# Designed miniproteins, single chains, continued (5): the designs that were tried, part 22

Each design is a single chain, and the fold is of that chain. pLDDT is the mean over its residues in the fold that is shown.

## One batch from the design tools (miniprotein)

Design m16789
Fold by ESMFold2-Fast:
Structure m16789 (fold): chain A 79 residues (1-79)
Amino acid sequence: MSKEQLQQAIQGFTQAIRALEQGDSEQALQILRQIEEQFKDDSGISGAASRAAKLVEQGDSEKAIALLKATKRALESLL
């Protein structure tokens, strides 16, 4: 994965976290589904986006935020 692709994934997760923290679950789901599609060949990134989206759909936004923050930190460590 390129540095640019890692930065795009980090930015996407940052936007999803902000949407969830603002209570905008619809916007967060849209962002997470976009990440899942864009990074479908990266099982770590797409898997995290898919799992977070499922948690949001189940009303578990706090767990979704925690998962996304952990994933974002892991990706930032690769830059």
Scores: mean pLDDT 87

Design m16790
Fold by ESMFold2-Fast:
Structure m16790 (fold): chain A 71 residues (1-71)
Amino acid sequence: SLEEIIEQLEEISPEAAEALRKGDKEKAIKLLKEYLKRLEENLAKAPPEARELGKRDIEFVKKLLEEVENL
């Protein structure tokens, strides 16, 4: 549901959660894409032991982005 998506966004980007709460879907998508780009850049520099956690974080944000885009 929209409420569950907003709750998940609050943990990652309070600004994206607030944008979506106000109906600004485009701003929420923009903020999530910027966050995802930073996670991908961080993963590229991560040591091997941290890469599995970083990959899961990226997959989680990609899923949230897809859910927001499909609202």
Scores: mean pLDDT 85

Design m16791
Fold by ESMFold2-Fast:
Structure m16791 (fold): chain A 110 residues (1-110)
Amino acid sequence: SAAAKGGKEAAEGARSGDGVKAGEGGGEAGRAAAEEARKRGSMKGEIDGGTGAGLGYMGYSIAKRGAGTTAGGAGAAAGGEGAALAGREAGDEEGYKAGKEGAEAGRKLA
């Protein structure tokens, strides 16, 4: 799934110290998970995933401007968490697991 792909990218970026990749992965995971939750009628999942996407992309944007690993890690943590919550609401077990993995790796990087 697109949410699982984003969560894995967030985890890989965070584990490699790549704050840009970590934050982008978090944002993509949250966005994709919010879209899936919306299609399944979960307003809670849409909000959780959308909030995670916004924070993930913010971390990505800040990391690209030189704030590096801390901002990207925070973006991966927030995006991954939002994606996990949204994935749970949507019944996307793979997205949930990848979101949790991205969030854990992002917190360690931040």
Scores: mean pLDDT 87

Design m16792
Fold by ESMFold2-Fast:
Structure m16792 (fold): chain A 59 residues (1-59)
Amino acid sequence: SMEELEERFNRLKEELLARGEEDTVKQIETAYNSLSQKDKELALEKAVIAAELRLRELD
């Protein structure tokens, strides 16, 4: 659901911020804000994927 995507995105943002990835979070949020005006669910899915990809790269 969209609520589950929002919760997942928020958790991923917190994890990125805990790892010092403030610039990455800002970039993802900027992209999300642009896309969410047209399709919020797609924007959330893309934001989650981008955040998860970055966290995997840090491991």
Scores: mean pLDDT 86

Design m16793
Fold by ESMFold2-Fast:
Formats: C-alpha cells, sequence, structure tokens
Structure m16793 (fold): chain A 75 residues (1-75)
C-alpha cells in the first residue's frame, strides 16, 4: 500500500504536468509529510499522507493504511 500511494502520487505528478490541481496538491502534501517525518512528527506525516491518498482517489482505509506503513518504514 505504501508503494502504491507513492506510485500514485508520482504518476499523478508526471501525467498531469501541472494542470491537475488535485495531483499538484497531493504531491505538495506528500512532500510536507516527508518533511514532517524527517522532523520526527509522525502524526502530522500520517495526516498529510492520508489527505494526499484521498485526493488521488484512494479510499480512506487505504490512505490511512498507507500512511501508517510509511511512518513504520521511516522510524
Amino acid sequence: LLERLRAAAEAAVERNAGVDPAAEEAARLAREAAEAAEAGDFERARRLLTEAGLLLGLSREEAERGAEEFVEAVR
């Protein structure tokens, strides 16, 4: 799921080349989530990744699971 969330974000950015505001916002949220995780704020990283996943069309359960897997992987 984490790999799927990341792949979806990267694919949305690459394919929509700055014309899809949802893809641009999801990429921005994913970047902020990575920064939050690097700072040790894993709760913020989870929230931002969940929002990014929802913007990319994942279900809430899939987005939340992907966010948890990301936080576990970077701890």
Scores: mean pLDDT 72

Design m16794
Fold by ESMFold2-Fast:
Structure m16794 (fold): chain A 60 residues (1-60)
Amino acid sequence: SEQNKLIEELKKTIKRVEKTIAILRDESAQADPETRAVLDAQIKELEEYLKKMKEEIEKL
């Protein structure tokens, strides 16, 4: 069904975003305070995007 295809695509995107967040968290942990602030802002944006994607799956 179209719903199943959309769910599978969203799950794949979620996994990719989670991997990106993990990489950025590792980079942030080793960064200077100025760079860490920028990376933490990017992580927050990605976490909000991730939450939105998970909410989309709940609606299906």
Scores: mean pLDDT 86

Design m16795
Fold by ESMFold2-Fast:
Structure m16795 (fold): chain A 95 residues (1-95)
Amino acid sequence: MEKLIKELEKLLEKAREAIKEGKFEEAIKLLNEALELVERLIKEGAPKEVVKKYLEEIKELAMELIKKAGDNKKVILEGIGIILRAIGLEFDLEL
């Protein structure tokens, strides 16, 4: 679990940097990889508080991606998709 959390935090930092640099395709890839690691954390029985923290960070980064996308419809739609996937995982935790 600790190693998985470190890898997730590293991916999220890379995603934040990619968004700042306007590397939107790379940011989308990194955020989707982060969601896959969160799904693994859920399967490994990570505390709900830990999972919710990372899902919130993923949503915040996806929102920043959308804000910086300007007129790039594909990037906006991919960002919305990431937010919806994160929300879906949060709802599954409450069930």
Scores: mean pLDDT 86

Design m16796
Fold by ESMFold2-Fast:
Structure m16796 (fold): chain A 60 residues (1-60)
Amino acid sequence: SKEEIIKKVKENTQKAVELHRRALELARAGQITPEELQRLSAEIDKVVKEIIENLKKLKE
């Protein structure tokens, strides 16, 4: 249903925000490595792609 897809969009958006916040906090503390930043960046990219795919399903 459209409601289920909207719920997934909201959940994934919240997850993306939390991942960005965590990455920024670790970077500011000098505790994040380039490798860890790459992993977090990849996870954020995956979540954003899932949001885009869900939005496409709402249109189609």
Scores: mean pLDDT 81

Design m16797
Fold by ESMFold2-Fast:
Structure m16797 (fold): chain A 72 residues (1-72)
Amino acid sequence: SLEKEFEAGVLIIRLAVDYVVAKNKGIEEAARLASEALDRINEAVQNGDLETAKEIADKARKEIDEIFEKEK
């Protein structure tokens, strides 16, 4: 269980970093996706659903990476 919690935590931290980077670079779509995903992750974590939190984080990170790639 601790390993799953750690994996989810790492993805959430990466997503939070993506949010900060997007905000600093003015990439509004990526910042918005990260912010919305973080809100949904918070809800899932509050309900004890770490698997859903991990899935949300992973999907959002992939979408944000695609946006970053298209911007430059």
Scores: mean pLDDT 81

Design m16798
Fold by ESMFold2-Fast:
Structure m16798 (fold): chain A 97 residues (1-97)
Amino acid sequence: SLAEKIEKAIEYREKMEEAAKKGEDASKVAELSKAGKEAEEALIKALEDESLKLDPEAAEKLKEYLEKILEEIKKQGLELSKEEQEEIEKILEHIEK
C-alpha cells in the first residue's frame, strides 16, 4: 500500500541522517542513499496512477519525506539524477494543489 511505502521511505531517510551524523564511511552512506532512491521510485510509481486518491495525511507525509530525502542526498554529496529530481518536484507541486 502507499502507506507502507511512505513508512519505509521515512525509515530510509532516518537511516541516512544517522549515517551522516556518525561520519560513516562513504560506501555505507552510498548504500543507504541507494535504498532511499529505491523508496522514492516506489512512491513515484504509486503517484503515476492518477486514479490513486491520497488522503490528506498520506499526501503530507509523502511531501515531507521527499523534501527531506532530497535535502539529505544533497547534504551528503550524493547525486540524484536530474530526471529523478524533476519528477519528485512535479509530484510535490501536484500534492501542493
Scores: mean pLDDT 61

Design m16799
Fold by ESMFold2-Fast:
Order: structure tokens, then sequence, then C-alpha cells
Structure m16799 (fold): chain A 80 residues (1-80)
């Protein structure tokens, strides 16, 4: 189930890019990247849970972490 791990890695990379876009004042790019990262993290965590590579608690923690960061980035971007 390498796809799930790949999606989680891509989600983390997109969150870093979204934070950088936010620092540069690019609200639109920050929001777009944060939304995409959230979607990839949800899919990746689900695939890893279905493959038995993450527990339910680990999958939920990964999803909540990505959702929390994405929501915070979107909130801060909307204030720009």
Amino acid sequence: AERGRELLRKAEELLKEAMEALKEGNAEKAIELARKARELAEEGARLLLEAGELSEEEAEAAIKHAQGLADKIEELAKKL
C-alpha cells in the first residue's frame, strides 16, 4: 500500500508549500494548496488504515493533524 504513504508525504509537502505561500502573502495559493493537502491526507490515511498499516487512532490523528493545519492556513489566508 505504497500509495497511501505517498499521499501522506505529498500532503505534508503541500502543507509546507501552503505555509510558505502564506508567508509571501499569496492567500489564493495558500488556500488551494491547503485544501489539496487535506484531501490527500484523508485519502492516504484511509488507504493505510484499510491496508492495516495504520491503526484507527493513528489514521484519525493523521487526518486531524492535516485538517487542523489546513483550516488554520485557510483562516490566516482569508485575513490577508
Scores: mean pLDDT 84

Design m16800
Fold by ESMFold2-Fast:
Structure m16800 (fold): chain A 65 residues (1-65)
Amino acid sequence: DEEKKKAELEKKKKELEEEYGKKIKEAAKKSLDEAEYERALAAAKRTEFVNPEEGKEQRKKIEEE
């Protein structure tokens, strides 16, 4: 029955989406960590321009991570 086959396919699609979702989430987390590091570094650079002391502190924190 096509209806039953469709339901089975949809279930499999959801299962695949869940598996892929997990993988995407993991990849996104890794990518986010990298982007966060770059963003933090850029922010520290900006802060260093306005307040050298604060910028140094921020960079120290980032480099320690």
Scores: mean pLDDT 70

Design m16801
Fold by ESMFold2-Fast:
Structure m16801 (fold): chain A 86 residues (1-86)
Amino acid sequence: MTLKITLKNLSDEQKEYYINEAKELEKKGYDVKIEIDGDTLTITIGNLTVEQEIGYILRAIGLGLDGDEVTIKRDGDTTTITITHK
């Protein structure tokens, strides 16, 4: 299964934080792809147990974000989490 996390309307500090978190996952042996488009960051993680990895990622994001909108979409073998800062 593929997990795709899209973070929108990020500050430069928030963007740097999430990029560093994604790089740490890559160092642990996960297949991580990072895409940057202005204030939008997309992190794609392949070859995972989605439920466990969502737990880690939501925990990390929860420490940095408060009151943001979260949407989860599943399409086949891909789960997309979109987080939009207000």
Scores: mean pLDDT 72

Design m16802
Fold by ESMFold2-Fast:
Structure m16802 (fold): chain A 74 residues (1-74)
Amino acid sequence: MDKQQFYDRVEEALKAGKITPEEAEQLLRLHDVDGVSPREVMVELLSILARKGLLSEEERREMEEMAREIMEEE
């Protein structure tokens, strides 16, 4: 998974006011934790957006797909 794509998505969400600086820092920190997959961090970002009612239908499908992949990757 492209590390740059994840960083770009977090930065866009922060600039758009969809997430707080504290939430952005948490997501970036989680991405740097050993043993956490990029997909798990993306699911956390999408979960934050869903909690705020800002999740698009495309992002909802992406979240479902990633959750399925996480279970299969074990």
Scores: mean pLDDT 72

Design m16803
Fold by ESMFold2-Fast:
Structure m16803 (fold): chain A 84 residues (1-84)
Amino acid sequence: SALYEEALALAKEALKLGMEALKSEDKEEAKKLLEEADKKVEQAEKLLAEAKERGELTPEQALELEIEIGIAKLVIAVAKTVKL
């Protein structure tokens, strides 16, 4: 499913941006990375919801997306707490 592949890629990009923000020693850089990460998470969640509505996900794909999005959201939340 194109929606699954795109949502998974967005979730992984969001995690990468969150991790980069967590490693940053520049508050303004961390802020910009976290704003981008939040947008990627929002896009991934919208695609997950659309794919679920269309019945385009296997149970395993749905679980994988929920886990990847959840991990990205957790890392972003931690980075916001310690960097902002």
Scores: mean pLDDT 89

Design m16804
Fold by ESMFold2-Fast:
Structure m16804 (fold): chain A 65 residues (1-65)
Amino acid sequence: MSLEEILAEVERLLEENNLDPAELDRLMAEAQRAMREAIAAGDWKAVAELQEALDRLAQLRLEAE
């Protein structure tokens, strides 16, 4: 999944208030993979955007309980 696709999915979940823990966990795993790839590529802008997305997803995951 690309950075743009991950960011779009985060915005979709926020817009729909979709707090499904399984979907949040899946998207966090995708974002973590993308972050490792961005770090390996030296794409620090992508790393920053993915870190913000992961922080938002982690907060939503806590609220989904």
Scores: mean pLDDT 78

Design m16805
Fold by ESMFold2-Fast:
Structure m16805 (fold): chain A 85 residues (1-85)
Amino acid sequence: SMKELEEAWKRYIESSFETMLKNAKEALEKGYLTLDQAIQTIEFGKNVMIELIQKEVKDESARKKLIEYLNKKTEELIKELEEYS
């Protein structure tokens, strides 16, 4: 069902963003990336996920909801990085 597809995509987004946040925090602590570079990496990952959602999710309503969710999670992650640094 569309609801099950949306929930599966949300879990994928959450898992991917948790990994990105962990990697970004580690890179900041070790001085491998600046905060701006870490934010750019997260925004790049968001754009890759948008492209995947656009290709794979054929239902327009579900696609819109997932992109809105992805944008919200991106903003939350960036804020957490800014507060961490």
Scores: mean pLDDT 87

Design m16806
Fold by ESMFold2-Fast:
Structure m16806 (fold): chain A 63 residues (1-63)
Amino acid sequence: SIADLPREEALQRLVELSKRIFELPLDERKQIMREAKEFVEKLKKQLSPDEYREVRKKIAVLL
């Protein structure tokens, strides 16, 4: 799972996937979007509100 990766690696992977998300089959898109939401929910408890907002902006297309 992307959520099991180190934070920096997970974020980089999600940003890369964001660029291709609409090119992927629907089932793969749904899986990636679920993993992105899990990642973001985990970070909400760890980051400041401003840092959290910036992370959400970088992968907004997945959320």
Scores: mean pLDDT 82

Design m16807
Fold by ESMFold2-Fast:
Structure m16807 (fold): chain A 63 residues (1-63)
Amino acid sequence: DLVDALEEQIKKQPDNALLYSLLADIYAQQGDSEKAIEYAKKALELDPDNEDAKRALARAQAV
């Protein structure tokens, strides 16, 4: 499962904003707005200019 693979990578690289933004996008696409917002915020805390995280957050909030 892609989500499980990304969560495992986050355990190894907890400061990698890209991994959090990817999880946020996946959860947003699946309709899990709460998790999408949580991971998007974590990505933005690490990288405030992360466009992928901003898009995931906007998508989750539009649901």
Scores: mean pLDDT 79

Design m16809
Fold by ESMFold2-Fast:
Structure m16809 (fold): chain A 84 residues (1-84)
Amino acid sequence: SKEERRRRIMDLVARATQKIADTARQLKAQGKSDEEIEAEVRKLYDEIRKEMEAELKKQGFSQEEIDEARELLDRAVDTVLRTL
């Protein structure tokens, strides 16, 4: 159903966001600079985004749904970086 597809996107974005937030927190605890944390977070974001887009395409999600998932993840990552 449409509700099940939306839930799958939200769950996927939430897990991706948590992984990125945990990584940023770990790097900060290790004494990394904000610039180093941003670089590593952006690298991880690019990897996760590509994996997410590929998986959603394999599962038959529409381009509109994939774009929504990307925008949700992008906003979440921006929030993580702003709270560094």
Scores: mean pLDDT 86

Design m16810
Fold by ESMFold2-Fast:
Structure m16810 (fold): chain A 61 residues (1-61)
Amino acid sequence: DEVEKKLLEIRKRLDENGTDDALREALEEVLRIEKELGNKERIKEVEEQLARLEKAIEAAK
């Protein structure tokens, strides 16, 4: 499944990237894919991760 492989690749980038911008971009890509798949639980999890990341970025400024 091409979509499943794409999600796995994005997950690897999340684990390998140490920058907030790279993490945000990867999470936004995952969110888009999960929305297309209709995975409500995963959509919620990714949205929560993005919200936490954005707050952390703001706190670091």
Scores: mean pLDDT 71

Design m16811
Fold by ESMFold2-Fast:
Structure m16811 (fold): chain A 59 residues (1-59)
Amino acid sequence: MEEAVKKLEEKAEKLLKLARETGAPIEWALSELRKYGESLGVPEEVLEKILERLRKELE
């Protein structure tokens, strides 16, 4: 669990940075992160919190 969350956080950081640098739509980053989190078995509750933070940072 903890390792999966850590990988998801690292992915979120990279997606956030990439979106800011390239001007990619936030929905793309959110979709990528959701798929990655699902593949890692991250609980929906934790995944939604990370997605909400990412959305606000890209706003």
Scores: mean pLDDT 76

Design m16812
Fold by ESMFold2-Fast:
Structure m16812 (fold): chain A 57 residues (1-57)
Amino acid sequence: SRRTLLRVAGHEMGLAEATIARLVRTHSQEEAARLLAELGGISVESALSVVTALREA
């Protein structure tokens, strides 16, 4: 579910679930992935996977 994905992503990246949800909602897929990678300290490839999963859920 989207809630489970947000919780797991937030825990792994050290980001608030609301912040992740907002970035995914208000930005393009590519820009959301870039921002999550910068804020979460993960690769853009990993961030893109998270953004895609959240949009499909």
Scores: mean pLDDT 82

Design m16813
Fold by ESMFold2-Fast:
Structure m16813 (fold): chain A 55 residues (1-55)
Amino acid sequence: MLTPRETQVFDLYVAGYSNAEIAEILGISRATVSRLRRRAEEKFNAQLEAGIAKV
């Protein structure tokens, strides 16, 4: 399950924004963006893995 912050970062990244641009939009550091994005990707991949055997 993604937190609201992880979802915001991930949505902006999917929309084509860089880590630097996301940091400026959300008013947070690039390091925080990278950390939130990594967590979002890990959680997304875990959900995909759990569902793969059903496809």
Scores: mean pLDDT 74

Design m16814
Fold by ESMFold2-Fast:
Structure m16814 (fold): chain A 56 residues (1-56)
Amino acid sequence: SLEEKALELVDRLGKAMGLSEEAIKKAKEQVLKNLDKVKDESELERWVLGILLRQA
C-alpha cells in the first residue's frame, strides 16, 4: 500500500509539474529502489516531491 501510494503520488504530482513520461518513469524507478528509506507515511509526499524535483 505504501508502494502503491508512492507511485500514485509520482504520477499525479509529476503530471501536475509538467514532467515528461520519461522523467515520471525515472522517478517511479527511484521510488521503488529507495522506498525503504521512508520511515513513516507522513513524510512520503515531501520525499516523492524531492525525487520529482531532481528530474526537473
Scores: mean pLDDT 80

Design m16815
Fold by ESMFold2-Fast:
Structure m16815 (fold): chain A 109 residues (1-109)
Amino acid sequence: GLRKLAEELGAEVKLLKYSDDEIQVEVRVRAETPEEALEKVGRILTAFSELVDEVAKKLGIPSLDFSAELEIDPERNEARLTLTVRVPPGLSPEQRKEAVELLKKGIEG
């Protein structure tokens, strides 16, 4: 899961929001240099994109979009990545709930 990858990279994962229509995760990456922090952020972004694609496939939908916000604190050699997935309103309540549960499992498990 994403949490395991983040732990291997020395990063911290926090679930900011969990609801039937949205999941939001904060990942804090610390490194010796800003360049190293960005490399770690890139690996986390790739893993999260792959998770989102897998969830869309399991739900039988063509795509599931996410947004990413990156804030860099050079004084702390820290990058803060906020990842947000909003479940499309056209999904059934059952599919919406399943989407969020699959995303949560991929993040935490």
Scores: mean pLDDT 83

Design m16816
Fold by ESMFold2-Fast:
Structure m16816 (fold): chain A 83 residues (1-83)
Amino acid sequence: GAQEILRLILEAARALAQGDYDSAIRHLEEAKRQAEESLSGEARERTIKHLEEAIRAVRQGDVDGALEHLEKAAETVREAAAE
């Protein structure tokens, strides 16, 4: 559910802060799977898009861009959980 996705986003952000890009990508890919399973409609689509953009940024070494996309993904998940 939403709490699992948020935990995975936090773990990815921690890995990213430590320079562990491989672990960050693994956590984000799992967060994407959880979003596909537990979210619906626009919240699912927006969360997946932001997670995919974060993975792309990590692969390019763009830590700041990755963190921006993770913040947007987390916001979308929190908004969906509040409804």
Scores: mean pLDDT 87

Design m16817
Fold by ESMFold2-Fast:
Structure m16817 (fold): chain A 59 residues (1-59)
Amino acid sequence: GAKSAEEAKAAAEAGLAAARALGAPQDTIDHLERGLEAAKAGDVEAANRHLALAGEHFG
C-alpha cells in the first residue's frame, strides 16, 4: 500500500484515470473517487482501504 498521502493521491488519480478510460464498473470508480478524497484529506489508511476495494493492491 501507499506510504504517504502524496503516494496514495498519485495512485488514486492514476487508477481513476485508467478506470474511466477502460469503462470500469461504477463501483470501482466510486471506490477510487473515495480513495482520492481520503488521500487529499491526508487519511492514508482510508485511502489505502478504498484503493484495495477498487482492486488496486494498496492495503
Scores: mean pLDDT 77

Design m16818
Fold by ESMFold2-Fast:
Structure m16818 (fold): chain A 77 residues (1-77)
Amino acid sequence: MADEEARRLLEEARKLLEKGKQSFKEGNYDEAIKLYSEAARLAYRAMQVGSPELAAEARKILFEAGQGLLDAEEAKR
């Protein structure tokens, strides 16, 4: 159950991360921030419930979402 839950959270987080990247490319920085924040939240949850392998994948998504957040916030300046 926990690994199935973590995998579903990771899949959703990846989809949100890609949507965030797309919004960023379109210049929709507020939407990108919202999407990256949601991706980071789901990745963090996956890290808490998943196996060590899934937690490692979650950390990578969390890092990418965090970088996207910083980039989008900076682009709004």
Scores: mean pLDDT 85

Design m16819
Fold by ESMFold2-Fast:
Structure m16819 (fold): chain A 61 residues (1-61)
Amino acid sequence: MIIPREEFTEEALEAIERLKESDPENARAILDVLLDLAAGGFLSPEQRARVEEAARELEAL
């Protein structure tokens, strides 16, 4: 199944929220993929801001 970029980013952010307390290692692996997409310029400014927020939250754990 081909997942549109916008849907993929949303699903990945939701996965991080679900995993950050129970499985922070896998949450971080998903975050690393999103950070790579942001660095490559594949995310909107709004999506990049959400990824940066997720990174700060996960670092605080």
Scores: mean pLDDT 75

Design m16820
Fold by ESMFold2-Fast:
Structure m16820 (fold): chain A 63 residues (1-63)
Amino acid sequence: SLEELLASSTLSEEEKEELRRRYEELVAETTAGFVALGLPEELARAFAEAAAEVTLRAELRKK
C-alpha cells in the first residue's frame, strides 16, 4: 500500500504529503481514463490505485 511504502521511506513529512497528493491526483486521472474506456468505476479505481503505486515506487527509487 502507499502508506507502507511511505513508512519504509526516508522521506520528510513534507515530502510524504507531496507524494500523497500526487498519488490521489494520479488515481483520479487514471480512474477517469479507465471509466472513459467503459470500465466500471470500482474496477477503474482498483487499476488506477495499482498504477499510481507502481509510478510512485519508481520515483522513490530515483531518490
Scores: mean pLDDT 78

Design m16821
Fold by ESMFold2-Fast:
Structure m16821 (fold): chain A 61 residues (1-61)
Amino acid sequence: SAMRYTVTEKDGKVEVTVEGGDPEASEAAAEAMKKALEEGKSMSEANQAGHDAARETLERR
């Protein structure tokens, strides 16, 4: 199943929740997306960073 991403921003703080898939990969994806958004990157770039982090986490196994 595809991972679901929920992103909320309030007062310059970004919260990311990821559901589905592998728990470690989902956590890595959430961290990467949060970092990208805090750096001022677009939502598309944040999604890509999240997918890349999830893939790297799974590939390390």
Scores: mean pLDDT 73

Design m16822
Fold by ESMFold2-Fast:
Structure m16822 (fold): chain A 67 residues (1-67)
Amino acid sequence: DELKKKHAELLALVKELYEKGLLTPEVKKVLEEASKKFEELGAKGASEEELIKLLEETKKKLEEALK
């Protein structure tokens, strides 16, 4: 299950950021926007591939927000 795997990877990253005290307002903003988009896509019946892409894009945005 690729979607479950990607979701678990993102949750692990968020947990690591929390433990390191790196949940800045910028990081929180990225997570809030991703959560909203994920809910919207799910409600619209988006494909598993679209959901996986959103999770991957979210990881990249988190990496950029940590600069």
Scores: mean pLDDT 78

Design m16823
Fold by ESMFold2-Fast:
Structure m16823 (fold): chain A 110 residues (1-110)
Amino acid sequence: MLDPEVADELLEKAKEYFKQGRYEEALPLFEEALRIYEESLGPKHPKVAEALANIAEVYVAQGRYEEAVPLYDRAVAIYEEQGKKTGDYSKALEVGTREGLALIELAVSK
């Protein structure tokens, strides 16, 4: 298994590229972080949900709403399971709201 600390570094670098509008550089770093988190922490870990939500945000920024929605769906499902265990649903609500906005954009653009 790969070290999740490597994925944390990739995630932060990808977030910086995203802030700069450098989506083509951000996307492969988020995808590699997702892969490492899934292999090291398992597919239902909150870090996997964080990587999925960030990839979805890149797709939204590119107008790729159909590609963003299933990533948000998976991230929300993971955060909802976390909320059931912790009593904190804040991440599920944040990501669910962003998915709702992407669905509206998809409906008005297609």
Scores: mean pLDDT 86

Design m16824
Fold by ESMFold2-Fast:
Structure m16824 (fold): chain A 80 residues (1-80)
Amino acid sequence: MTEFAEAAKRLADILLSAAKNDEERQLAYQGTARAVKAALDGNLEEAKKIVRDTLEKLGASPEQIEEALEAVERMYEAAK
C-alpha cells in the first residue's frame, strides 16, 4: 500500500474515533469516502471542507480536526 492508502486509513480512523453510535459511524464512513473522492479528483479545498464539517457534526476536538486535515493533505499529495 502506498502513502495514499496509509493517509486514507488514518483519516478513517480519526473520523471513526469521534463517532459514538451507529448513525455517527455511518456519517464518519460517508465523510471519509467523500473526502477520499474529492482528494482523488484534485479538489483539496472540498476534501478539507468535507472532513471539517463531518468532524464538527461529530463533536470532535480541534486537535482531532487538525490531525484529520493533515491526513487529507497527505492523501492529496500522494494522489498526484
Scores: mean pLDDT 84

